# Designed miniproteins, single chains: the designs that were tried, part 31

Each design is a single chain, and the fold is of that chain. pLDDT is the mean over its residues in the fold that is shown.

## One batch from the design tools (miniprotein)

Design m1061
Fold by ESMFold2-Fast:
Structure m1061 (fold): chain A 95 residues (1-95)
Amino acid sequence: MEKIVEIPVGDLEKAKAEFDRALDEAIKVGTPEQKKLAETARKEIEFLEDGTLKMTEKGVKALQEILDNLRDKLSGEAVVTLGALVAAGIAELKR
C-alpha cells in the first residue's frame, strides 16, 4: 500500500498555480521520459478544496527526479516550488 502524506496549505489557489507553472516548465524543457515524470507528479499530487495538499510517495519521487535531471533548465521559481514540495514530502514520509 502506497504511503500518502497530507500537508495543509495556506493559499491553495496560489500554491496550485505555482505547482502547475513549474510542471509546465519541466514538460517544455524535458525529454519525453522527463515529461512523463511531470505527468506522474500531476496524477500523484492533488490540491484538495479543503486547503490540503495530498502527495503519494510516487509523486514525491517524480518531483525529486525532475529536480535531479532538470534543475539547470528550470527557472529559479520552479526550482524553489518543486524543491519545497519534495522537502515537505520527504519529511512527512520519514515519520
Scores: mean pLDDT 82

Design m1062
Fold by ESMFold2-Fast:
Structure m1062 (fold): chain A 62 residues (1-62)
Amino acid sequence: SSMEEQKRQEQIDKAIEDQIKYLEDKGWIKTEKEKEELLKTMRKVADNGRKEVERQKRLAEE
């Protein structure tokens, strides 16, 4: 069911939000433009990571 996928996406979105906030607090993000670009990049990385985790699960099935 798509409910587990939605829940996982919510967790990923929150983790990305928390990471962006952490980087802002550290002064590593200086502009709204940099924040938008980093958000875009992190979402792309999270999507690629999700696909890699699924691949690893198939390999773990032996």
Scores: mean pLDDT 75

Design m1063
Fold by ESMFold2-Fast:
Structure m1063 (fold): chain A 90 residues (1-90)
Amino acid sequence: GNVEAAKRGLEGLLETIETGLKGPLSEEEKKQLKELAELTKEIIKNVKSVEEAIEGYEKLLELVKSFPENSISDSLKESVEYGLENLKKR
């Protein structure tokens, strides 16, 4: 596993979340995306190993699964799952 590749994946996820925040969202959806963005930033700042990146993605997946079903949360869930699978398969 490559920590730099894991961080790039997390940075890509953060950019997706920040782009979503620029769209027309309810106050609840904005709050949820802001919480996800802050957790993603914290993980990026603190990750020092692939194992820590995997744990970070698992925390992000638990958070996004707690969101109400909509196209934004579904896309974010898929992005988090994809990043996690890519880290675990090698």
Scores: mean pLDDT 78

Design m1064
Fold by ESMFold2-Fast:
Structure m1064 (fold): chain A 91 residues (1-91)
Amino acid sequence: MKPELSLEDFEELRREVGRKLRELQAQGKITPEEYGKALAVLDDLLRRAYLEGRKTISVEEVLQALDEAGLSPEIRELVMEAIKKIIEKKK
């Protein structure tokens, strides 16, 4: 399993997570505020990587940032599933 995501893979992750979070919001399972907060966490990680001249973002860093932001377990699991899907596509 790939322990790090390239910036390109991370941008795909952000798109996939955004799509799935919109579905959860439409189902009333998350608030618009939780939706915005989750995307802001991912956008901040990407911006920090660019500012630091990094080419990858670790899966561990993504999960820690979500946990520190206090997002619901449902959002955390959704992001984890999206990460696994991106990694599996690289088989």
Scores: mean pLDDT 80

Design m1065
Fold by ESMFold2-Fast:
Structure m1065 (fold): chain A 80 residues (1-80)
Amino acid sequence: SASAQREEEEKKILKETLEERRRQVEEELAELERHAEDPEAQEAIKERVFPGTKVSVEELREWLEEQLKEIDEQLKKLEE
């Protein structure tokens, strides 16, 4: 039925969206790791991710790690 095909298409779009978000989170974490000795670069990354916020670099790292775990859990549920 058309309804079942639409649900499959929505799942595919969700999976692609989650995989893209996963790559973005991994890139942000890798960039923070590359600039571990550069506080100014870390602050610039933070301002890019959370513009105008009082979030610390440590809070940003923790949030990114949590996002990666949540994305991985959602991807696993889509494969079950």
Scores: mean pLDDT 81

Design m1066
Fold by ESMFold2-Fast:
Structure m1066 (fold): chain A 67 residues (1-67)
Amino acid sequence: MEAGKEGAERGREAARRAREAGAHGGYSVFDMGSKEAEELAKQGKGEEGYEAGMKGARGADRLLAQH
């Protein structure tokens, strides 16, 4: 449960930075990762949820870096 929340929070922070930099695609990648993290956490799969949220965060950061 906690791990999924941490992944989702990190995804939100990455999406916020991407939005500030003008990378609109960052929000979509975060949204997909965050939704998956929350659903996995609800199923008791907090560790898997954390990885899903982290994947969304990495995707958002990558879009921000690509200019």
Scores: mean pLDDT 74

Design m1067
Fold by ESMFold2-Fast:
Structure m1067 (fold): chain A 91 residues (1-91)
Amino acid sequence: MMELKEQVLYLGGAVEGARLAREYGADAVRAAIDAAEAQFAADSSSLTESQKRTAELSLAGLRKGIELAEQGEEALEKAEKEFEELKKKLE
């Protein structure tokens, strides 16, 4: 299972990705994520394993956010609630 900190990073990315997809459209956000993934792959040899993991989780979260936006408001509200509850556990 992912650590709590990694879960917060992933769900935070998902909530953000969903908001961006609702504002700009899923295709535009997907193109931006693809560009970020290509840049990350180009830079991968200079990154630590920790940095690679952080980038991987952030980008995966954003992609999950697009799916949540396409599923509708109930899915997004559930993800936002889970994100807030996990954030509380870190403090």
Scores: mean pLDDT 80

Design m1068
Fold by ESMFold2-Fast:
Structure m1068 (fold): chain A 75 residues (1-75)
Amino acid sequence: VTVSVEVDGNSAVINVTGITKKQAERFALTVILEFGAAVEVEVDGDSATLYVGGVTPEQAEKIADYILETYGGKR
């Protein structure tokens, strides 16, 4: 699993590779519940893009780290 993060103000785009659509959707629900964020997910093959609104840059990085810990990946 590989994760990249782009932050713009109070929103972030998180790109994840090496996960399934179901894993991406389940993770998005976890982010909504744990961080109170708005999340939209787009999946293409084994890659997912998470559009996250209402988060700080620090929270976006914590979300990326949580994905890496959950799926055993690296940045």
Scores: mean pLDDT 75

Design m1069
Fold by ESMFold2-Fast:
Structure m1069 (fold): chain A 62 residues (1-62)
Amino acid sequence: SLEDYEREIREAVLAGDYEKAEAVFTEAKNEIMSDESLSVTEKVGRLLRLIGVELDAELERA
């Protein structure tokens, strides 16, 4: 689920595991982009949500 991807990205960034964060983001992006049931706006919204989680985790770690 999107929430599982958000959690995994957050945990990876907080751990300093940026390779894992990138891998999880890439997996989530591919799943979102291949989902024909989602509109372009919905796909963009989900991707921005994941980016926001990564940025928030980086700020929390700093």
Scores: mean pLDDT 86

Design m1070
Fold by ESMFold2-Fast:
Structure m1070 (fold): chain A 74 residues (1-74)
Amino acid sequence: MAAALAAAEARGAAAMAEVLARAKEILENMSPIQQEIIENSPSPVELAEKAAAAGLDNAEIAALLVAWVLLSEK
C-alpha cells in the first residue's frame, strides 16, 4: 500500500509541478492568444472551451486554467 501511494503521489507531484511551472511562465510571458483567452473568459469552463477551440493541447489548457486562477486571486 505505502509503495503504491508513494508512486502515485510522486507522479501527481511531478505533473502538478510541471503545470504550475508552465502557468507561472504564462503569467510572465503571456502570448497574445493566451492573453485574449484569459481576458475574455469569465469562467474556467469558457476558458477551457476557448483554449480548445484555439487548438491548445490538454497540458496547455491545464496550465492556462491555473494561470487564470492565479490572476483571479489578485
Scores: mean pLDDT 73

Design m1071
Fold by ESMFold2-Fast:
Structure m1071 (fold): chain A 98 residues (1-98)
Amino acid sequence: SIPIIIRVDIHMEGATPEQKREAMEAFREVAEKVGAEVLEEDVDSGTMVVRLDSVSKAEQLILELAALAKKLGVDRIDVTVLNMDAWSQAEAAEIAAS
């Protein structure tokens, strides 16, 4: 199966470097707990790129990141699926297995 690759952009306007580091650490922990592999991380830009092997895990990740963003008072998060064909293939495989 083709891996699902997601970029997460976390908008922390006016945050200090320490606050950004603490927030990115928390977002990384949530991603890893859901089973995502963190491929790239940039604390200054608030960007994280993760890899997952299922749509259900990706959906869980999006929900958990949104909940954490609300808890931490993050301005917004943007989630971009970089490999849309992989998402479609993984979704079809999960439906077939259900």
Scores: mean pLDDT 81

Design m1072
Fold by ESMFold2-Fast:
Parts: sequence; structure tokens; C-alpha cells
Structure m1072 (fold): chain A 65 residues (1-65)
Amino acid sequence: GKGKNREEANEEVAKELAPLLKGQSDEKADKASAAALQALDEGVANKDYDGGVKKAVEAGREALK
């Protein structure tokens, strides 16, 4: 378990996405957050927290298009 690393990664993704989610509908914000969490989970499964964070932020941005 890497509880601290995972929580810090979640906070970093949330912080990066916060300005992008501002002004979005709850539906779009939820979709972007779900996409970001899925990408982060894939990174965690591969023990790549840094790459997981980057992919999560990119997935969130793509979901908002």
C-alpha cells in the first residue's frame, strides 16, 4: 500500500483540474473527474504514480472537450 502517495496524487490531479472544472456543469465535471480517476487507477496498477497523474489530468481535459 502507498496510501500517502496515492492521496497526494489524487490531490495533485484535483488541483490541476479545479480551474478546468470551474464553470462546467455538474454532469461535465463528474465525467471529467471519472475519466481522470480511471487514468490514475491505471497508473497506480502499473506503479507509475507520476505518469498516472499526468494521464489523469490529460483524460480530464479530453473529457471536457
Scores: mean pLDDT 76

Design m1073
Fold by ESMFold2-Fast:
Structure m1073 (fold): chain A 84 residues (1-84)
Amino acid sequence: RERIERARELLDKATELYNKVKEADPEAGEKIAPLVEKGRVALITAEGHLESGDEETARGAADVAIRYFEQAIKEAEEALKKLK
């Protein structure tokens, strides 16, 4: 469950940074959008497995979501830094 909570926190941060990039640089936003989307899909998968009682699979899916969101955050921060 803690991994899913971490993934939710990162989703919020990734979404905030993605929206800032999309507003300032739509082309960079289009490159980041798939990472946020893949992270969201992985998080939904993790939550589904947690609801089913498969905590091990839920943790694995949450770790996948975390990696996508961390990559999205990194790319968004780099894009925003380039625009300064």
Scores: mean pLDDT 81

Design m1074
Fold by ESMFold2-Fast:
Parts: structure tokens; C-alpha cells; sequence
Structure m1074 (fold): chain A 105 residues (1-105)
């Protein structure tokens, strides 16, 4: 459907923006984005160490976003903080695209 194609395009655009923010922070990773109801799930996997991952949950309410860590196996707290900050900045900068994706789910 047109709505499914639009959601896929928006999620790809959001993933690209998160990837760009991570690269700017010196992090090489693969990004996968999924939406369920009002929540965006972002899985970040290290390209150098594919076993290393973090899942960040962003809950959207109007023009506000609440970011939290859903799960991680990364023990380096400074790296986790850097990833979370980069993802939060990318989400905030792309909030309109995220709201559009959430509204279609």
C-alpha cells in the first residue's frame, strides 16, 4: 500500500540521519529502525563487533520525545552515553519525520 511504502521511506530516512549522527560522533554502526504505536525502536549494531548492540526506545507524545535504553550488551558507559546522545540529537532534529511514521502505524 502507499502508506506502507511511505513508512518504509520515512524509517529509511530516520535510519540514515541516525547513522550520520553516529558517524559524526566517530561511531561505525548499522542502524535498524522500527515503529510500534507511539514508540520508535532503534537497534544499533557495531560494524567492527557485530555482537555489540544497543536498543534505544523513543516514545513520542506530541512535540516531546522521551529517550531510554531498552537493552544493551555494551559495557563501556562512555560509549553508551555517546551513542545515546547522538541518537537523541538525530531524533530531535528529525521529529517531524518520526511523527509522520508514528501517525501511519
Amino acid sequence: SAAVATVKSLLASIAAAINAALAAAGISASVAVAVSNDTVYIKITSTANPADHIVIKATISGNTVAVSIASTNISNAALVATITAAVTAAITANLAKIQSAVALM
Scores: mean pLDDT 81

Design m1075
Fold by ESMFold2-Fast:
Structure m1075 (fold): chain A 81 residues (1-81)
Amino acid sequence: SLKERYRELKIRALRELLQWLDEKGKDVATKEDIAEFLERLEKTYPFGEFSELSLAIESLYDEFNGVITKEDLEKALEELT
């Protein structure tokens, strides 16, 4: 279903952002960090898949009031899995 597809995309986005933050040694993603992360995704995935992941990341950014912590991402991942 479309809802199940979106859930899977959100899980992927959460996991990839968590891994990226770990690689950078950061506990918090700023607006600039999100922009850099999205640039990496754009280079990694075909446009259609990137667009879906980008939308999921934007939704997460809005859910966390413009500040995303590793703890928030881990909690969201637990709730979805």
Scores: mean pLDDT 80

Design m1076
Fold by ESMFold2-Fast:
Structure m1076 (fold): chain A 67 residues (1-67)
Amino acid sequence: GEAEREAAIRELARATGLSLEKARNVAEAYAKSDAAGQELLVRLVAHDTGLPEAEARRILERYLAAL
């Protein structure tokens, strides 16, 4: 539900260091993307945050794949 989505966005922001606005945009893009689009989003988040791609992938999967 919306409350679960907002909680996931807050955790994504906390785990990555993204602003809440950027984390919300990432969550929306992830939900609308196919597997190739989700992989591109992992790379973009890794680049923006300085996280390794493997860590960015785990974080996005953990908080967004279950929404």
Scores: mean pLDDT 85

Design m1077
Fold by ESMFold2-Fast:
Structure m1077 (fold): chain A 70 residues (1-70)
Amino acid sequence: SSLLEKVRKKASKEEVPEEEKHKVDELKKRAGVSEEEAELLLKANNYDVEKAIKTLIDLEVEALKEAVLA
């Protein structure tokens, strides 16, 4: 019963698997983002650190473009 509840929670709640937690730490160190931001970026990019970094760079470029064109 407890195992079924955990499976349901993983489908509904965004728990990062323990196997993927090292990627959260890697992204935090490489990109300088918070743990929450690293988790969101990894989830959006299917736990691919390189794609997560690319997404972050794209977002930063957009933010800088708005600031420069002020």
Scores: mean pLDDT 69

Design m1078
Fold by ESMFold2-Fast:
Structure m1078 (fold): chain A 81 residues (1-81)
Amino acid sequence: MAAEYLRQAARKLRQGDVEGAIRYLRKALKAAQQQGLSQSVIDSIQLAIKRLEANPNPSKAERDELAEALEELARLIEQEQ
């Protein structure tokens, strides 16, 4: 669940849909908390939300970098489940 929401957030970021990305990140955060995922995973999702809320007009490079980080986090979560 959390991993799938992170992948959707990454896709939204790559397409320039920051609002959609934040929505999926909030769903990922709730899913991660409900699944009892590690604090490092929860902190990473919270940091991503805070960064996008602080800068709602991220550059393409910033969006691509964050998307790659979220895709990697999703892979790590799926390997632990």
Scores: mean pLDDT 85

Design m1079
Fold by ESMFold2-Fast:
Structure m1079 (fold): chain A 87 residues (1-87)
Amino acid sequence: DEIEKAEELIREEAEEAQEHFEKAKEAAAKGDAEAAREHAEKAKEKLLEAAKILEEAGLTEYAELVRRAAEDALAQAEAAIAAAEAA
């Protein structure tokens, strides 16, 4: 089952993305904009891998939603980092 296999792989990528988003939050809270940006980029990469798995499984509509979520999450992180640097 392509869907079941894709679900397992997506779960792995999503867990890694969550870990990187938490590390980005921690770095931003400490004023480490460089580390926060690095972790936010890694989280985006993991979400894009999940989108690729969805697309390969024929779930193109869901892949597009995940790609959009990845871009939005990174944009939000960049805005938060910029605000912290300006403060």
Scores: mean pLDDT 76

Design m1080
Fold by ESMFold2-Fast:
Structure m1080 (fold): chain A 87 residues (1-87)
Amino acid sequence: SELSKLVSRIVGQIIRLIGSVLDGDSEEADKSVRELIKTIEELSKIDVELALEAAETALRLAKSNPIVSQESVEELERLVEELRKKL
């Protein structure tokens, strides 16, 4: 299903974000956050509650890792706020 494909993509993107953090690669970490936001926005058209859970998980990971830029953290915070307004 489309839902299953998007969930699998998000899991893969989270693994890539963790990998970039472990490698100390801030540019790849920020790129991974941008790809995650894009996929979560697609998921939100199908399941807003699941998209919000994914966005909150990504935000927690980004905030706990100093190599993720403040700009990327703020983009995730905006996504979480937008998704909460849709509930």
Scores: mean pLDDT 87

Design m1081
Fold by ESMFold2-Fast:
Structure m1081 (fold): chain A 84 residues (1-84)
Amino acid sequence: MAQEEEVKELGKKAKQAVKEAEKLAKDGSNTEEAFKNANQVIVDAYQQGKKLGDQAGEEVKKLLEKELAEVYKLMGNMLNTMAA
């Protein structure tokens, strides 16, 4: 239970960090700091979540993989837009 809640919070924080970076880009603000922060939050969430999933069992692992796949897809779409 606690591990599942922690994984969900990690995913939520990572998604919010990506949204904040996108918002700053749309507002014409400097996005470098927001992007740097978002990337760090995503990396930290991934590492912590993997440890939780490995210890808590298959259900938590699948939840982690689902949350992180969504985060990475959002980040990839943002990066593709910025690189184009």
Scores: mean pLDDT 71

Design m1082
Fold by ESMFold2-Fast:
Structure m1082 (fold): chain A 83 residues (1-83)
Amino acid sequence: MEALIEELEKKLRELAKALGVYKPEYDESIRETARAAIEATKDPEKFERLVESLEEAKKQSSEEVQKLVEEILETMKRAKEAV
């Protein structure tokens, strides 16, 4: 679980940098967001809503941001399948 949280944290930082909104002050917030997202994978309803929100955001984004969102979704799906 911790390894997946770290992977998601790194991907969220890359996304924030690609969007031009990253600041070092956001490191704790990004880490908490990564942890919350991994915990959400244990709740089917929360997971599906989060996936829908990310897919919708992806449609309004550049190809670079779309790729990062796909990597985030893949990491979350791997967390859900982890037994």
Scores: mean pLDDT 76

Design m1083
Fold by ESMFold2-Fast:
Structure m1083 (fold): chain A 68 residues (1-68)
Amino acid sequence: AKKEAIETALKALREIPSVSEEMLKRAEEILENTDDGEKLADLAHKLVMYAKLGKVEEMEKLLEEAEK
């Protein structure tokens, strides 16, 4: 996987107060297990965008769908 892209997304998520440590670990695991570069980039982008907008429920749903 693209380590730098994952680290950048996780760093951005850590700076957002509404993002829990549990959500960060789940996001890291899902991103690390995403082999498709386009899917990884799209998922990372959406996670950071939803987090910045305070849409924690949308982040949860996105992570659940990505685990499949």
Scores: mean pLDDT 78

Design m1084
Fold by ESMFold2-Fast:
Structure m1084 (fold): chain A 91 residues (1-91)
Amino acid sequence: SMAADLALYEQTKAELDKIADEGEEAVRAAAKEGIEKAVEVAKEYTKKILDIGDEASKKSPLMSSLIASAASGASIRIVGALVDAELELRR
């Protein structure tokens, strides 16, 4: 049903936002050990985000575009944290 598809989208969005929050903190912590470590952590969290988006999209083809957009947004947050950490290391 449409209500079930909307509920899956909202649940997936909340999960992606939580993983992005965790990933931002993990990238910042890893950057203290070095930028190469931060890149590895960013790749790991980006993979988790995309895997969650892909699985949710399979469960709801109706919400697939919105789910893909949410996963893309979460991935951009991880990349942003990596860029911010790299800039902070240069200050």
Scores: mean pLDDT 88

Design m1085
Fold by ESMFold2-Fast:
Structure m1085 (fold): chain A 90 residues (1-90)
Amino acid sequence: MVAEEAREKAERADRLAEEGIDEEEVKRLLAELLAYVVVEAIRNGQLTEEEIAQLSQEVLEEAEKVRREHSDEEIREAARALLEYDRERA
């Protein structure tokens, strides 16, 4: 469910960006989506303290919310779905 919701948000962000509308909504959706990937990467030791410090405040706030509201397994599933979607698009 969380993975499906993340994929739907990614598809929505792509559509809005392509149409050049609601730039603020696109920015918000991207921060929410990136939060899942960031939390998973931090948990797996893929990000250094320096790299974490370079993340935007918006992404860090969304990452804290995601970690608080979702289980580790839900976050992992959402991050995997987002990376799969990105690969399908590339």
Scores: mean pLDDT 78

Design m1086
Fold by ESMFold2-Fast:
Structure m1086 (fold): chain A 91 residues (1-91)
Amino acid sequence: MKLTVTGTVTDENGNGVPADITVVVNGQRKEAKTDANGNFSVTFEGLKEGEEVDVGVLARNAKGEYGTASARVTVKDGDVVHLPLTLRPAA
């Protein structure tokens, strides 16, 4: 089964911004880049229908700002999980 993770990365002012993203689903890690408006989409394969998986997303930019989001989902074929993130300065 396939699971697609989508999202939009915004800055602290609500503007969509490009970022490097890392997505983790059931121990599988994928790296991607957003488009110029902060949108991303990453598809994971090899999941079983009815499997509960933890989804984690980390976004970072060249300014050292970061954002995270997570969800727990039950996999259904072709499911899409949307996880918006806001970049914040590192603490």
Scores: mean pLDDT 80

Design m1087
Fold by ESMFold2-Fast:
Structure m1087 (fold): chain A 113 residues (1-113)
Amino acid sequence: MIKVTASGAGEAPVGGSIDVKVTVSDGPGEYAGVGAEAKDEKGNGGGVGMTGPVPRGGTATVKLTILAEGEFQVIAGASATDPSNGSNVTGSVLNAAGGGGDGSGVGDKAIGK
């Protein structure tokens, strides 16, 4: 499993962007693609962004583009290929206690206006 942490919160107009920092602390392979999405409490999407490749142990800034008005949770993730078996391996964060990690403890919301 890839270990991912994320930090980023803010507000932007629809079509604007919020910077989300995503750190890949562990995982298979040398590089991972990283992304972030914004979802409301019902799971409706309100923003998306991707960047990569990010080296293992590295941090990248994802431009999360706001697609809808509303208040959303930021979910960040990473994806890499395991070189030992060719399988795609993913990791994600959300501001929830439990397996998969958490978003930023100082801001985990994206607001579209």
Scores: mean pLDDT 63

Design m1088
Fold by ESMFold2-Fast:
Structure m1088 (fold): chain A 58 residues (1-58)
Amino acid sequence: LSPEQLAELTDAATEALKAAVDLVVARKQGDDEAAARAQRRLDEAQARVLAIEREARA
């Protein structure tokens, strides 16, 4: 991994963790709109992590 790829991976992983926490909180509060937004953020962050891992291999 290049330093740039490592920084991007760290940022994406951090965003995924924050989104996962927000999703759990929203679900406990019964806030369907907040849960949907958090799920979307989580999906986007996970896709970014996978893209960076794929680029790092080939």
Scores: mean pLDDT 83

Design m1089
Fold by ESMFold2-Fast:
Structure m1089 (fold): chain A 89 residues (1-89)
Amino acid sequence: FAILVLRGSPIQSVEDLKGKRVGVVKGTAAEEFVRKHFPEAEIVEYDSFEEAIEALYNGEVDAVVWDKEEIKKFVSEDDSVEIIYESPE
């Protein structure tokens, strides 16, 4: 998995996720990953990655967690976002 934020976000590390809103796609392994590893984050569930990204752009969530390779591809095409964390798996 990877964690995506807007460029210029005050969130620069996983420790900054405490009490922050994290967008996930409902019922996915990414949601389970956030619940397990970042239990102090507030999870906001979306039906799709695209909806979670729109919520990030609109300031409804502070970060989005998704598949690492898909996030890397997305960031390569969108200069307004940055990756703050990549899981080793």
Scores: mean pLDDT 81

Design m1090
Fold by ESMFold2-Fast:
Structure m1090 (fold): chain A 63 residues (1-63)
Amino acid sequence: SMSEAEKAAEAAVVYAAADRRDLALAYIQRMKELAPDDEALKEKVAAALRSVGREDLAEVVRA
């Protein structure tokens, strides 16, 4: 089973791959609110965003 933060993280990557920057940013923010200290999840999401060519969004995760 996935946590709510993990679901938000997956949604962020899906929307980023679909070039829905607005929705990707909203789900990155939701992930950070749900799991502010989960550095492993942030790194996993940043790596996934880089893998779909969204370095700009990966930097937002790390900010």
Scores: mean pLDDT 86

Design m1091
Fold by ESMFold2-Fast:
Structure m1091 (fold): chain A 61 residues (1-61)
Amino acid sequence: MSEEELQREVDLAMARIIAGVGRATGKPEEMRRMFERYAATLPPEVAEEARRHLEEALEET
């Protein structure tokens, strides 16, 4: 696995962790804002995939 592939997996995992914190604290909107700041540091294609993972995790009840 390349360093880029490993970093992508970490970035996707971070999106799920951020979503989990938003659900646990009852502040999903604050976590979405924090995630967008984080996503701004990612390559556009990785940011798009991570946003999808965040939204999926936030919708899981």
Scores: mean pLDDT 76

Design m1092
Fold by ESMFold2-Fast:
Structure m1092 (fold): chain A 99 residues (1-99)
Amino acid sequence: MAEEAARRVAELLLEGSDRLLEAGKTSSPLAKKMAEQIAEDLRKQAELALENPEKAKELAEDSAKGLEMASKYVEPFSPEVSKVLAEESERLRELAEEL
């Protein structure tokens, strides 16, 4: 159901946001700032999923692609933040395939 799909997508995005903020706490100042920016973007995407349940699958797919790219970009600055981004991307991709 669209409502259940949107809730699951929002939950993963919010969990990802929290994990990024935690990984950022022990990272370099640059990596921390990058993690905080991406975490904020994930929170906004979670709000969009709840407001537009019919777009939940598309939002999960787009978010997964964005996080995969971000993971590669962040890797030289923080392997820890990069790993969280890659894991979150995979979780969103897997969820999108189930929707």
Scores: mean pLDDT 86

Design m1093
Fold by ESMFold2-Fast:
Structure m1093 (fold): chain A 111 residues (1-111)
Amino acid sequence: SRSKELGREVLDLMTDTAIRKVAKKLGLDVSKLTPAQRAILGRFYLVVVGLPMKKEEFDKIMEATVQAAADGYEALAAFLRELIEQLRKNQAHPSDIRVLEDILREVEALI
C-alpha cells in the first residue's frame, strides 16, 4: 500500500540522517560512506535502536560501526562479528542476532 511505501521512505530518510550525523560528529567526510554503506548502516541502526541499552552505549556502538564502515568492508565485517559474539554472550534475542548475521553476510559478500 502507498502508506507502507511512504513509511519505508520516511524511515530510510531518518536512518540516513542519523548515520550522517554520527559521521559528522566523528569528523568523517560523508563522501567516504557510499550509498550502499549508508543503507547497510541504516538497517543496522534499526536493529540496535530496538535493543535494551542506555543511550551512551548506543551512541558508542553507532560511532564504532560508522567508523568501521568508513575504514572499509573488511573492518566493518570484523566489527560486526565481534559485536554479534558479545550480544550472544549477553543473551540478546535470537531474532536480533539473525538480522545482524544477515547484515554481516551482506557485508562479507562485498569483500
Scores: mean pLDDT 81

Design m1094
Fold by ESMFold2-Fast:
Structure m1094 (fold): chain A 95 residues (1-95)
Amino acid sequence: SIEELVKKANEYLKKKDFEKAASYYEQAGDIAFRNGDFETAAKYYLKAAYLYYKSGKVDEANRVYLRIFFELAAQGKLDIFVKANVEVTKEFEKL
């Protein structure tokens, strides 16, 4: 479930294991994306991208960031992307 994946992501985030936290957030985003819940997908994909960048996994970060960006752009829902990007950046900027 999304809840269990987010719980795992938060456990690794608390331990400063940014790569594992990113992986679990990405998995939560994947479930939301498949369910058409793009607001939840954007939130967790952008959390994953931020943490992949923090762990030095630039290619993984770019992959999940661009995936949600292009999907929302194609749907005319860039407002969802912009809002999630601002919220995640503010939440994680002090990590």
Scores: mean pLDDT 89

Design m1095
Fold by ESMFold2-Fast:
Structure m1095 (fold): chain A 79 residues (1-79)
Amino acid sequence: THRLRVELPAEVTEEEAREIGEEVLRRFPEIESVEVSVDPKTGRVVVTISSRDPQALAEAARWAQREAERRAEERRRKA
């Protein structure tokens, strides 16, 4: 099993990260699990994705990072 950790932008909340994780599981059937954690020191959310398929894992991680950046940018525009 392969694992990738995706550190999300500071504007992304744990709740939003869980939503992104659910979308990853729906979009990428090769993904086995998605775990969401918060670094208490930085307050940043980290998403850990696991799969037996390294290509699917890389694609899912890229998608999650792009979606998180999109949400972060939207928040910055509203501020």
Scores: mean pLDDT 79

